# Designs tried in a protein design run: designed miniproteins, single chains. Part 63

Each design is a single chain, and the fold is of that chain. pLDDT is the mean over its residues in the fold that is shown.

## One batch from the design tools (miniprotein)

Design m2318
Fold by ESMFold2-Fast:
Structure m2318 (fold): chain A 96 residues (1-96)
Amino acid sequence: LTAVVEEVKEVLRDPLTGLSVAFVKVKVEGIDPNAPPSERLEKLREAAEKVAKYLVEEYGMASAGIFGPTAEPNTIVLLAEGTAEALRATIGKEVK
């Protein structure tokens, strides 16, 4: 599976810490479109957990976690906390 960060939307910025809280929209490629909906959601969740871990470990996010799936197929939203610059730098990044 390949997960791609499509969009980052800042919700809150603390001017003293320089940290922002943002919604991170992730699209997952390589999910079988003919698989049962429950299996597709489980694969989305697994990919999202990998992205959340990658954002903390490799991109310097203070925190990241799953917010929820979207109405768009193979798309899930994370909530992440980090500097605005680090959050924006994740756009277009791929996690395998």
Scores: mean pLDDT 83

Design m2319
Fold by ESMFold2-Fast:
Structure m2319 (fold): chain A 62 residues (1-62)
Amino acid sequence: AEAAAQAAAGARGESYLPVIKEARKLMDKADELGLTLEQRGLLLKMWIDGESFEEALARLKA
């Protein structure tokens, strides 16, 4: 989790703490939409790769 957040910070060119806050909000939105644990993992991976929440969600639905 922490290593993934640091990787996301590096990929996005952002500092670690704001990235943790953004990742938490993204996971809260995934929970609100009723995504499975596996889908949440994929969503987080796509977000680490630099995709927006909306783009990652669209790929999961495709």
Scores: mean pLDDT 68

Design m2320
Fold by ESMFold2-Fast:
Structure m2320 (fold): chain A 69 residues (1-69)
Amino acid sequence: SIEELEKKIKEIEEEIKELEKELAEAREAYAADPSLENVRRLIALTLRLIGLEFEKELLEKKLKELKAK
């Protein structure tokens, strides 16, 4: 339903917001100590963010299609 899609989009938006905070911390950690562990964490968080943004875009497109009916 439209309501379920809107709820899911909001949940993803909150996850993105939390992940952006983790990414900011990971970037600071990497800048202070460019260790392999800090590089891996930064890459993992960046990939997760890309995945969430992609999922959000797909859900927003689906929502737009349903509202056009």
Scores: mean pLDDT 86

Design m2321
Fold by ESMFold2-Fast:
Structure m2321 (fold): chain A 117 residues (1-117)
Amino acid sequence: MDEELLRRAAEAVAQWLADAFRAGGSAARAVALPVGTPREEILEAARRLLEEVGVAGAVGIAASGVRVTEDEILVDVAIARRQADGRVSEEHGPARMDRADPERLLGADFEAVRPVA
C-alpha cells in the first residue's frame, strides 16, 4: 500500500515538472501520501523518475523538502534551466495539496529563486 502511494507520488512530481516545462508554467497535480511515509524514500523515488523523464533543457532538477501532515502535503521542487542567452535560471515551485482531496493541487507556481550566469 505505502509502496504504491510512494511510487505514485514520485510519478506525479515527475509529471508535474514535465508538464511545467512543456507549458511554460506550473502544472496542477495531485499527490497522495500517507502520514509517516519516509521522506528520504519519496525524494529518492522522485529523483529517479525525474532522471528517467529527462526533461529537455534542464541542467539540474531536485525534489526536496517533502512535508506530510494529516491536512496537507507539501513538496518543494527546484529546477535549473539554461536560457537562450546561455544563462542558467533557477525556479522553485512549492506545491501544496489537500490530503482530503488529493486529486487536486491547492497551489503551485514556479518563481525565480536566483539568477545564475
Scores: mean pLDDT 48

Design m2322
Fold by ESMFold2-Fast:
Structure m2322 (fold): chain A 63 residues (1-63)
Amino acid sequence: SLRDDPFVQGVRAGDPAALEALREESRRVAEGIGKVLGLDEESTERLAEALFEIELSVLRRLR
């Protein structure tokens, strides 16, 4: 179960290292999408921020 993952538990607890790892993952995903869609740097950074917020919200709502 995702709720039993130590990384997910760290993110939900607000652990700085886990939050930084999530930001890094969101940035990598946004860079991949940005390359496929031809987004500029600013749009890619905004996408990374949006993905981080979405992922954080989802992980916090896991039961």
Scores: mean pLDDT 79

Design m2323
Fold by ESMFold2-Fast:
Structure m2323 (fold): chain A 97 residues (1-97)
Amino acid sequence: MPKDALEAEINIALVRIILGVMKVIARNFEKAGRKELAELAREALEEMEARVEPLIEEARRLIEEGRYKEALKLAEEALKEAQRLMKELEKKIEELE
Protein backbone atom coordinates (compact mmCIF):
# COMPACT_ATOMS: atom_id res chain seq x y z
CA MET A 1 0.00 0.00 0.00
CA PRO A 2 1.38 3.47 -0.90
CA LYS A 3 0.99 4.92 2.62
CA ASP A 4 2.94 8.07 1.67
CA ALA A 5 0.55 8.69 -1.27
CA LEU A 6 -2.48 8.41 1.03
CA GLU A 7 -0.91 10.73 3.64
CA ALA A 8 0.01 13.24 0.90
CA GLU A 9 -3.61 13.27 -0.38
CA ILE A 10 -4.91 13.74 3.20
CA ASN A 11 -2.53 16.70 3.77
CA ILE A 12 -3.58 18.26 0.42
CA ALA A 13 -7.26 17.86 1.44
CA LEU A 14 -6.57 19.49 4.84
CA VAL A 15 -4.88 22.48 3.14
CA ARG A 16 -7.95 22.90 0.90
CA ILE A 17 -10.21 22.80 3.98
CA ILE A 18 -8.11 25.57 5.62
CA LEU A 19 -8.36 27.68 2.42
CA GLY A 20 -12.15 27.15 2.46
CA VAL A 21 -12.37 28.21 6.11
CA MET A 22 -10.35 31.37 5.31
CA LYS A 23 -12.84 32.26 2.55
CA VAL A 24 -15.76 31.81 4.98
CA ILE A 25 -14.02 34.01 7.59
CA ALA A 26 -13.45 36.81 5.05
CA ARG A 27 -17.06 36.60 3.79
CA ASN A 28 -18.50 36.64 7.33
CA PHE A 29 -16.49 39.74 8.33
CA GLU A 30 -17.63 41.50 5.13
CA LYS A 31 -21.31 40.61 5.80
CA ALA A 32 -20.95 41.89 9.39
CA GLY A 33 -19.66 45.25 8.05
CA ARG A 34 -16.25 44.71 9.69
CA LYS A 35 -14.27 46.08 6.72
CA GLU A 36 -10.81 46.13 8.39
CA LEU A 37 -11.12 42.48 9.54
CA ALA A 38 -12.51 41.43 6.13
CA GLU A 39 -9.49 43.05 4.41
CA LEU A 40 -7.04 41.32 6.80
CA ALA A 41 -8.70 37.96 6.12
CA ARG A 42 -8.60 38.54 2.32
CA GLU A 43 -4.91 39.54 2.48
CA ALA A 44 -4.11 36.42 4.54
CA LEU A 45 -6.06 34.24 2.08
CA GLU A 46 -4.18 35.72 -0.91
CA GLU A 47 -0.81 35.16 0.81
CA MET A 48 -1.79 31.58 1.74
CA GLU A 49 -2.94 30.79 -1.83
CA ALA A 50 0.31 32.23 -3.28
CA ARG A 51 2.47 30.12 -0.90
CA VAL A 52 0.59 26.81 -0.73
CA GLU A 53 -1.02 26.34 -4.18
CA PRO A 54 2.37 25.80 -5.95
CA LEU A 55 3.32 23.22 -3.28
CA ILE A 56 -0.01 21.37 -3.68
CA GLU A 57 0.26 21.33 -7.49
CA GLU A 58 3.86 20.02 -7.34
CA ALA A 59 2.84 17.38 -4.75
CA ARG A 60 0.02 16.18 -7.07
CA ARG A 61 2.49 15.97 -9.99
CA LEU A 62 4.88 13.90 -7.83
CA ILE A 63 2.01 11.54 -6.87
CA GLU A 64 1.29 11.04 -10.61
CA GLU A 65 5.00 10.20 -11.13
CA GLY A 66 4.97 7.65 -8.25
CA ARG A 67 7.31 9.84 -6.15
CA TYR A 68 5.18 9.51 -3.02
CA LYS A 69 7.77 10.35 -0.34
CA GLU A 70 8.64 13.66 -2.06
CA ALA A 71 4.92 14.41 -2.59
CA LEU A 72 4.24 13.82 1.14
CA LYS A 73 7.08 16.17 2.13
CA LEU A 74 5.67 19.00 -0.03
CA ALA A 75 2.10 18.36 1.17
CA GLU A 76 3.31 18.49 4.80
CA GLU A 77 5.15 21.78 4.07
CA ALA A 78 1.97 23.23 2.52
CA LEU A 79 -0.11 22.20 5.56
CA LYS A 80 2.41 23.68 8.03
CA GLU A 81 2.47 26.95 6.07
CA ALA A 82 -1.36 27.12 5.92
CA GLN A 83 -1.61 26.45 9.68
CA ARG A 84 1.05 29.11 10.42
CA LEU A 85 -0.76 31.76 8.33
CA MET A 86 -4.09 30.90 9.98
CA LYS A 87 -2.54 31.39 13.45
CA GLU A 88 -1.02 34.73 12.36
CA LEU A 89 -4.45 35.91 11.16
CA GLU A 90 -6.04 34.83 14.48
CA LYS A 91 -3.40 36.84 16.39
CA LYS A 92 -3.98 39.96 14.25
CA ILE A 93 -7.75 39.70 14.81
CA GLU A 94 -7.18 39.47 18.61
CA GLU A 95 -4.94 42.58 18.50
CA LEU A 96 -7.70 44.61 16.77
CA GLU A 97 -10.35 43.83 19.45
Scores: mean pLDDT 86

Design m2324
Fold by ESMFold2-Fast:
Structure m2324 (fold): chain A 71 residues (1-71)
Amino acid sequence: MEEERRLIEELLLARKIGFVDENGVLHVYDIETVEDAKKLGLPEQVIANLETAEKLRAIGDEIDAEIAARK
């Protein structure tokens, strides 16, 4: 358990989504998808930011595919 916990902490530090609550406490979560954030009940602003990031990533991928298709 201890080795597993340390590995999870290292993964969270590398892949964290953090927000500060009303009490000034920093919360860090390993959020891979918008669906995971919604299931965890994260604030609407965090979910909206993740949705925007995913949309921008998808748009970038579509643009790259379109450019490649023209060559």
Scores: mean pLDDT 61

Design m2325
Fold by ESMFold2-Fast:
Structure m2325 (fold): chain A 63 residues (1-63)
Amino acid sequence: KEEEKKKLLEEAKKIIEEALEKGKKLVEEGEKSKDGGKLKEKAREYLLEGFEKAGDLFRKARE
């Protein structure tokens, strides 16, 4: 039971780290384009989805 909670927390952390990495790359690509607004919006969406998914895993780990 404790091992499963630990696994959920590790997975949530990994999801956050991957979302941050993907968001960072999209922002960097957006800065290279003349507009960049769409890429920044997409990066924000990736981060929000990642945090929501990680939050769900954190909640499951607490129960």
Scores: mean pLDDT 76

Design m2326
Fold by ESMFold2-Fast:
Structure m2326 (fold): chain A 68 residues (1-68)
Amino acid sequence: SALEAAKARGQSVTPEDYRRAALRLLDAYEAGPDPVIAASVENIAALLERRGELEAAAELRERLRALE
């Protein structure tokens, strides 16, 4: 994934980078529902929640649920 590639290259990954990656995954899920994409969005939401980004995590989960 883009996040894994950024981490492997030693690039700084911010909560906003994670949020943007999840939004791109949601666009991909809307175009073609895939359980792997849904799981990736949930993993990013959980990571944001652990980092104290509670509203961003809730928004991502709500958007994913709306597409299911």
Scores: mean pLDDT 77

Design m2327
Fold by ESMFold2-Fast:
Structure m2327 (fold): chain A 65 residues (1-65)
Amino acid sequence: GLYKVTVLKDGGAINLETGEVLKAGTVLTASRVGVNEDGNGWAVDAETGEVYLFDASQIEIEQLS
């Protein structure tokens, strides 16, 4: 499935490999998403395969397919 991941706050998501911090309003298309019981989440970019880490309270996730 595909997911639309929208960053709601500056620094709401960080690239696991590069440490790049995403800005509010950034939109990712993710092939996989997960959120644990503590509200810590992750998304895999559908185009690059890069992993982004986030706090679920700082992200909106919409299932596209």
Scores: mean pLDDT 84

Design m2328
Fold by ESMFold2-Fast:
Structure m2328 (fold): chain A 62 residues (1-62)
Amino acid sequence: SVERLQTLYGLDEETARRVVELAREAGRLAREDADSPEAAALSGEVNRMVREPSERYLESLE
């Protein structure tokens, strides 16, 4: 959910909503075709968007 992403990764509301929408679309495409290049591209974008925030969040716990 948007709230969980904001709390867990320190994302702002707009970015969290964007991540949820992209992840939902990637999941939908992957369910239709597991080898979908479109699903892979969207998954890559989601991972890129959360990688730095999640790394920063984990660092803040130390």
Scores: mean pLDDT 71

Design m2329
Fold by ESMFold2-Fast:
Structure m2329 (fold): chain A 60 residues (1-60)
Amino acid sequence: AERYREIGKRALEEGDYDTAIEAFQKAAELGDKEAYRLLSEAYRKKGDFETAKKWEEKAN
């Protein structure tokens, strides 16, 4: 779980938002609740504010 979170964070820092989203989705599937917040952030950086809000609501 934590391994995918780290992969996603690195991709996010590099501006590779698609890889970040894929990694955070995998982390979320494995039960990483922090990944919901990170998915929201990745979608915001990609410019998809509607999808970002959906993941933010799921994180709460």
Scores: mean pLDDT 80

Design m2331
Fold by ESMFold2-Fast:
Structure m2331 (fold): chain A 61 residues (1-61)
Amino acid sequence: PTVEQLQEAARIAAESSDDPESRQRLLQASEEGTSEQALQTLPPHDSRMFRMAARALERSS
């Protein structure tokens, strides 16, 4: 995935998260950029949502 796809995936995952800390970290990642590895350290639900969004964006491009 591109940096832009990872940022968009982080934004989508943040919108699906009910945990304020995870949502804040995901929103920061969507604005500043991050690696897929760093986002995989999130809680399982948030990490899964991020991976699903990243794959969907990669396929839609």
Scores: mean pLDDT 74

Design m2332
Fold by ESMFold2-Fast:
Structure m2332 (fold): chain A 72 residues (1-72)
Amino acid sequence: MEEQIEEDIKLAFAEIYYALANLDYQKGRLDEAIESYKKAIEILNSITNPSPEAQALLKDIKERLEKLEKEK
């Protein structure tokens, strides 16, 4: 189950970047938040067969990134 282990690790890293991006956003660090959201999206997009959880997370991050890019 190498694929499942790979997804679990990637999902965990994406969640970490997402949490970091949300913290940076709360502190007014818009450029840093945008960079962290983009890293989370990149990681999630590298998953070959994303679970519903990974798909939902990707959608949430993309929505937040679009909103933040309008504030730049």
Scores: mean pLDDT 80

Design m2333
Fold by ESMFold2-Fast:
Structure m2333 (fold): chain A 69 residues (1-69)
Amino acid sequence: AQELLNEAGRLVREAEELEKQGKLEEAKKLYDEAVNLIKEAARMQGVDPSGISRDPEVMERQGLRVLLA
């Protein structure tokens, strides 16, 4: 689970950098991949993934929540 959350965090940071470059389609793909990893980590720990958001700040907070569950 921690490995999935670490990978999700990396993808979020990479997506933010792509957004700064105007590569919105590539950034969206990485955000979608990060959301899937966070949902998978939540599922593995028995946490309900329904509250997980695509917003980078919310995703980071959701990652902490999953780790503490």
Scores: mean pLDDT 67

Design m2334
Fold by ESMFold2-Fast:
Structure m2334 (fold): chain A 86 residues (1-86)
Amino acid sequence: MEKLIENIEKSRKNILSILPADQQAWFQEKMDKVIEAIKAGKFDEALEILEELEKELNSLGTREGILAAAGVGVLRISIIIEKKAS
């Protein structure tokens, strides 16, 4: 669990570095909800938030949004693996 949260925090920081400043606050808010869900053991809720976030980032129609969405997709895979491994 703790290592998963650490990896999510690192990925959040990397994705934030790609996003324009005006989109960073919105992205951070969504990621905070993902981390809260994971800490509560609600992996399905975290996955749903990430799926919506990936869709929203792709819908921005920007190169940065598409790259950020790809990063979110990788996070979603990591959570699925953790959920099945435990």
Scores: mean pLDDT 81

Design m2335
Fold by ESMFold2-Fast:
Parts: sequence; C-alpha cells; structure tokens
Structure m2335 (fold): chain A 78 residues (1-78)
Amino acid sequence: AKEAKELAEKALEAVEKGDLKSAEEYLDKAIELLEKTGDLDLEVAAGMARIQVAVGKLIGDEAGGLKKAAEILIKATE
C-alpha cells in the first residue's frame, strides 16, 4: 500500500509537470500493486482509477483523468 501511494503521488506530480506518459506509467504500477493485495477496497479503488484514465482519454481530458485516478489511489492508501 505505501509503495502504491508513493507511485500515485509521483503520478500526480508528473501530471502537474505535463508529463502524461510518466504519470500513466506510475499509475499503471500503482494500480497493479493494489490489484495484487487481495484487499477488495483497494481493488475497487484500482478499478475506479482505471475508469477515470479511460474516461479522460474518451472526453479529450487525459490530464484530468490521470489526476482523478491518482487522487483516488492516494485516498484509498491513506
């Protein structure tokens, strides 16, 4: 959980810098870690983060989608 939180925080920082590629790479790693925990609440948060990334791409707000995904993962790993 702590490593996933650190990755999600790095993803948020990358979005703020306009580095959407690095943001997506950090988020993918954080999501994968949470999916492997066997914790249903963390797995649901990972799924919601994936949906936000996909929605952002569909509506042409990729940065907004990545930011929302990172915020979901940070809150879930508190």
Scores: mean pLDDT 82

Design m2336
Fold by ESMFold2-Fast:
Structure m2336 (fold): chain A 64 residues (1-64)
Amino acid sequence: KEVILRNAVRELAEALGISEEEARRLVEEMLKLGDVERAAELLRSHGLDEETARRMAAGIVSLA
């Protein structure tokens, strides 16, 4: 689980063009939300397109 979370943080940081520290905070927030639609909205607010945001949100939320 830890390795999967670290990979998710790295991929999200690269996709958004932010630091791994910022991406880790987003991943933690998405896990707390526990909802794919809300997590996808959070990612869209940070600059991801709808399809990419939903795909990444589904993957991350499934780790909760």
Scores: mean pLDDT 78

Design m2337
Fold by ESMFold2-Fast:
Structure m2337 (fold): chain A 77 residues (1-77)
Amino acid sequence: SEAEELLRKGKEALENGDYETAVQYFEEAIEKAEEGSPLRIEAYRGLAEAYHQLGDFEKAREAIDKARKAFEELVKK
């Protein structure tokens, strides 16, 4: 799927140290992913890592909070 391809590109950008590019791909993957999907959770976690590497700890925390909420929706916690 498009979301899976975008998630893969985001992970590739993280591996290459292209953190701003990783943010773009993870944001697009989140937009294309289904709510509460494992892919959406993984994309939020990737987004948090990318922001953490960029030193934007506020946005990293926001992404982690969104990953947690998506996980709660997935497992009905």
Scores: mean pLDDT 85

Design m2338
Fold by ESMFold2-Fast:
Structure m2338 (fold): chain A 66 residues (1-66)
Amino acid sequence: SALFERALELFEKLGSKRTAEEAARRIEASPDPARAEELLRQAEKHLEAGDYEGAQRALLEALLIR
């Protein structure tokens, strides 16, 4: 899935290689995939701007979707 691939790449870029696949699977299985997709877009934009903390916050929020 496109969500899985994008989440996996983002976690790997942030240095979370050991848990990246598990985290990406959790985001793909999110109860709110539209919110998860928006948060991944925000994380991508933060990384492009060099804002690693902003990217980490967006990814953590995506993992915590209820």
Scores: mean pLDDT 79

Design m2339
Fold by ESMFold2-Fast:
Structure m2339 (fold): chain A 104 residues (1-104)
Amino acid sequence: MKEITDEEYERLLKALDSIDPENVLELLRQFLERYLPKELADEIVEAIETGDVEKVKEAIDKLRNDPRISKETLKKILEMLRKAAEKLGREEVKQVIDEYLKSL
């Protein structure tokens, strides 16, 4: 199981904070593909791009139920998704992610 290091996590949060909004989804996709199956990474990026809260919930439930993904890795992914949603003005998606983070 591939873990997200604290150094990589911090680097990515800083990159998401400084990047132009138009490039947020590409940076997020490249990151997620390192830790998740490509199909799941694609589902997550599409859900955030469209602001579809139901698709976001489905994607997070898949992450939460995947035994290959540790609780620590899940938290780091959710925090990055939260930052991406914030950067793109997807307030409803951000709220859904905040609820999942509180349940962990």
Scores: mean pLDDT 81

Design m2340
Fold by ESMFold2-Fast:
Structure m2340 (fold): chain A 103 residues (1-103)
Amino acid sequence: SRSEQIYEGLVLLAEGEAYLRQKRYEEAIKKYSEAIEIFEKIDPNSPYLARALLNLGKAYLELGRYEEAKRYYERALEIAKKAGDKELVEKAEKALKEVEEAL
């Protein structure tokens, strides 16, 4: 069901966040990518998708992959704006400034 798919995506997102805190960035990327596939199928403009993309961008930033981080932050920002999630918009804008300073 849709509710079961949302739950599966949220579990994957949480696992990715746990790997990110452990500085296991490649494992975090894999979990976030799996969550993104689920959220894209459910609702391509959801706050969950924006959050997953923001976290994926952060994992790439920590790996020094700044161009990839920027692309995911830009996608997160656009989706957060469409979702009307002001907190995610602010987080994505801050993340973009940080990656632009690193480039």
Scores: mean pLDDT 89

Design m2341
Fold by ESMFold2-Fast:
Parts: C-alpha cells; sequence; structure tokens
Structure m2341 (fold): chain A 82 residues (1-82)
C-alpha cells in the first residue's frame, strides 16, 4: 500500500539518511499526499501514519534526518486541518 511504502521509506531514511533515501521518501510522501487528497486514505489512517512517523523521527540517526522527518509530520498535520 501507499502507507506501507511511505513508512518503509521513512524508516530507511531515519537509519541511513542518504540523498537516494531522501529522494525515495519524497516520492513516497507525494504518493501518500495524493492518495489522501483523492480520498483513498481516510483521516483516521493518515492520523495513524503521523503517529508512526513521529516515532520514526525520534529514532533518526542524525539531527538533519530528524528535522526532515519532523517537517514531514508538520506537513501531514496541516493536511488534517484542511
Amino acid sequence: SVVDKFIEAAKEFAENPTSENGDKLAAAFADLVNAYLAGKISKEELEKVIKALEEIAKEAKTESAKEGLENAVKELKELLKE
């Protein structure tokens, strides 16, 4: 699923924050956002993704990776407000 791919990309980026893994995360993030806006992911499912992403961000190997993941959390939370 789009959710599973996003969570996997986020975990890979947290453990190994390379440009390649960052690009994969960005692509998976765009797919997740598009799926939510298309009504393929519920608000409840997106809230669960946000909670999982907050936990992944805590485990990030570098401060830069943590900031990137926290920015993704912020962007997804803004989607829930709209």
Scores: mean pLDDT 87

Design m2342
Fold by ESMFold2-Fast:
Structure m2342 (fold): chain A 87 residues (1-87)
Amino acid sequence: SEFEKEIEEMKEVLPLFPAAIAELRKTNPEQAALAEKVKKMVEEILEEYEKAKTKEELEKVKEEYEKRKKELEKELKKLREELAAKK
């Protein structure tokens, strides 16, 4: 139920990424690159979710999403630290 809500939110947000990435690319190319990684993750998770036919397969998709989300959070933290250091 909770994960299904997140999937629906991903479907709504995915079409907005190209415009947001284009705008970010003009002012902050490093953040644009991170946004492109988020877009790719969302696309891949949605594809795997559509292919999942069993409860076990759905659980694997959820685990992969949580893993990728944590990796992106670490990358965002590193980017913030690098931007602060360039001050």
Scores: mean pLDDT 78

Design m2343
Fold by ESMFold2-Fast:
Structure m2343 (fold): chain A 89 residues (1-89)
Amino acid sequence: EVDELLAEASREAQRLVEATDPKEVEEHGKRLVEIVKELAKRPLTREQQITLLANVMLILAAALDSEDPEIREILLKTAQEVAKILNEA
């Protein structure tokens, strides 16, 4: 179910940006990437694609606001990987 996977992606993106420990940020980022890879195997509507792009924007905003360089690097890497997967779909 695409809508359930989208909801899971949004939840993991939210957990990712709220995490304060680099290990937790990396864990949530990895989960988000796996969910997006699964979503990319399916035809997505314009609205569904916008939802995923909104998650990328959320992660980039969190990276800009982060004072921890390690967390910032993980956030940027995660946003880049998600954007790459969506571009390949």
Scores: mean pLDDT 84

Design m2344
Fold by ESMFold2-Fast:
Structure m2344 (fold): chain A 76 residues (1-76)
Amino acid sequence: AHKEKALELLEKAREIAKDVPEAVKYAEEAMRHVEEGNYLEAAEYLTKAAIAAREAGLEEAVRLLGQAMDHANKAG
């Protein structure tokens, strides 16, 4: 449940941030680590994705990435 929810939220954030290459790159890395069960590394990339999204003014993507981090932390 938490793993699937984290991936769903990451995918939505990636779509919103699709025009911000750094946010897409870090969100995709976070998705890979969540799939592999590497939740500590996933949290690092989720944080980097959220910073890139925030710098771009994408408040909804930042919110979704924060929710994805909560679910990833509960999945570990």
Scores: mean pLDDT 84

Design m2345
Fold by ESMFold2-Fast:
Structure m2345 (fold): chain A 71 residues (1-71)
Amino acid sequence: AEKLIEEAKKHFYEALKAYKAGDYKTAIEHLEKVKELVEELGKKGAISEEEKEKAIEYLDKKIEEAKKKAE
């Protein structure tokens, strides 16, 4: 679980940097990677189902926003 949490944090920070820079395509790629890692953490029982659902909802909202700006 530790490596997945570390990887998720790294990708999340890269997504925030890209988003701030207006690089929405790169931000989407990193956010989708965070989403995959969050789902994996949920499957391994490292986070609760509620924590997973809230994180996925947040990430999906940010991905949607970035997609609209990337077009």
Scores: mean pLDDT 83

Design m2346
Fold by ESMFold2-Fast:
Structure m2346 (fold): chain A 80 residues (1-80)
Amino acid sequence: SVETELEVARALVEMARELKERWPSLTPEQREQAVKLVGQFVATLRAVVEELRRRGEPEEVIREFEEMLREMEEIKKEME
């Protein structure tokens, strides 16, 4: 359901925020793993947005997921 997908998306954003907050304390190896993990989160959210559009979900719903995707992409850029 959209509610379940929203819960998952919010969990991914929270994990990315946590990785960003811990970034200064991470080792080089942990930083490399964090970048890969956030990249996977971005790919997952992109797939969710595409699926929501395919199902014809309301634009208001799609917009909320797109805003979360944009935040994740910004976090990834800051890590690169």
Scores: mean pLDDT 86

Design m2347
Fold by ESMFold2-Fast:
Structure m2347 (fold): chain A 65 residues (1-65)
Amino acid sequence: SGHEAAEEAAKAAAGAAAGNEEVMRRQSLRTEELGGDREEALKAAEAAAKGDSKAAQRYVDLAGK
């Protein structure tokens, strides 16, 4: 479901914010496997790594669609 994809995108963003590239990559792939948008999940990760929590949340929502 879109909710499950958004949850994995949020985990990718959290991994990126923590500097954990492996978690970020794994969870962005899981977003796609659940029918979500991996490109939006990666944008969420980039925003989170930069400390932009508002942009990260918006991209998480878009990843879940």
Scores: mean pLDDT 86

Design m2348
Fold by ESMFold2-Fast:
Structure m2348 (fold): chain A 83 residues (1-83)
Amino acid sequence: SPQATITITPNSIIISTSSQQGMISGANMTSSQMRSGYNKPIIIRVRSSGLNISSMAQMSNQITRSMRESGYSSQNFTIQRIP
């Protein structure tokens, strides 16, 4: 069973998970859905119940890495935690 769900909107990507493994999966799925050279600013919103501060930092780093590998600069996206 997938441990993460992603929802793509015109201006944001929402990753929903309750585990660090699910967050890694969600970050990789997000990377796979993005097009190289896509320059529209997006907001990546993370819904992560049951994860601590250290896990949130690791998830932000994982998402940033995956986005950079997909051709996004750090200036083209923002990462936000949502409840």
Scores: mean pLDDT 64

Design m2349
Fold by ESMFold2-Fast:
Structure m2349 (fold): chain A 57 residues (1-57)
Amino acid sequence: GRLYRALQDFPAVGPDELSLRKGEVVEILEEVNEKWWKARAADGRVGIVPKSYVEEV
C-alpha cells in the first residue's frame, strides 16, 4: 500500500481533516489536489492530510 509517516504533528482544524501525531503511519487512499491527500489511520479514521506533512515509508 501507499504508506506514509507524519513528519510532525498535524492538528485537524476542519471537519474533513485527519489529525496526525509525529511518526504516525497512515495509508494514502487518493490525491484530492496538489496539497491535500485522503488518508486512513491504523485505527480506521479517514480524512485529508497536507502532503507536505508526510513522507513515504
Scores: mean pLDDT 85

Design m2350
Fold by ESMFold2-Fast:
Structure m2350 (fold): chain A 98 residues (1-98)
Amino acid sequence: MKIEKATKEEIKKFLDEVMDRLVAEINRLEAEMKAEGKKLFDPENKEKFDRLVRLAATLIHLAVLKANIDNMSTEELVAELKRFVEKNEELKDIEIVE
């Protein structure tokens, strides 16, 4: 998808797909952290917990962006998505532009 020429409907679909992937990854990390009866705040889970917090913050940011999509221009949405990916290492490998 060429995000700079995308419609708001295409951007909504892209956000939904990214959010679904983030939810799946959060659920996977939580399952791994709870493996063998360990709790989320177990010291051995620190790195996984830190990653889970970053993914959750990313998901919240995308949910806020999606809620405001109808109040933003397509150019403002494209700029926010590009800036968001540049600042978020968890999304570094997601192609926003062709």
Scores: mean pLDDT 70

Design m2352
Fold by ESMFold2-Fast:
Structure m2352 (fold): chain A 61 residues (1-61)
Amino acid sequence: SVRDAIDAVIAALVEAGYSKEEAVRIVEFTIRQLGKKRGWSEEEIEELIRWARERIEEAYA
């Protein structure tokens, strides 16, 4: 699923030593690009970004 892919990206960024702030920027940019390519609504994109931010907070806790 898209969420599983995002979790995998977050884990890779943590392992690679990116800061939380860098991970947020990378993941948000990636979601926006993917959403544009797939024709997702802005609401769908923002909901996924909110979920991803929560996952990043947990990963960097």
Scores: mean pLDDT 89

Design m2353
Fold by ESMFold2-Fast:
Structure m2353 (fold): chain A 95 residues (1-95)
Amino acid sequence: MKELEEAIEHLEKAAEAAREGNLEEALEHIRKAIDALQKAAEKSNLEEQIRISMLIIDLAVIRTLIEKGRMTPEEAAEAAERAAEKVRELLEELK
């Protein structure tokens, strides 16, 4: 599913930006990953929509914690990497 692949790409870019200390750029990529996941949900069955919605909620929490200064750049990078892995696992299950 192209939209899940786009979400993975943005989460990987978010992790890279966070490691460089650029949390503003990391937040923009997290936002784009959420947008891609929302588009994926529109094309998905009910079970897939539930799983994608949980990923969107996780990313919304990560975004809020970064915006409030409650995550270090390293913690933000690790969170984005874990989210990318969860999206990869979902993509593999949909094959």
Scores: mean pLDDT 87

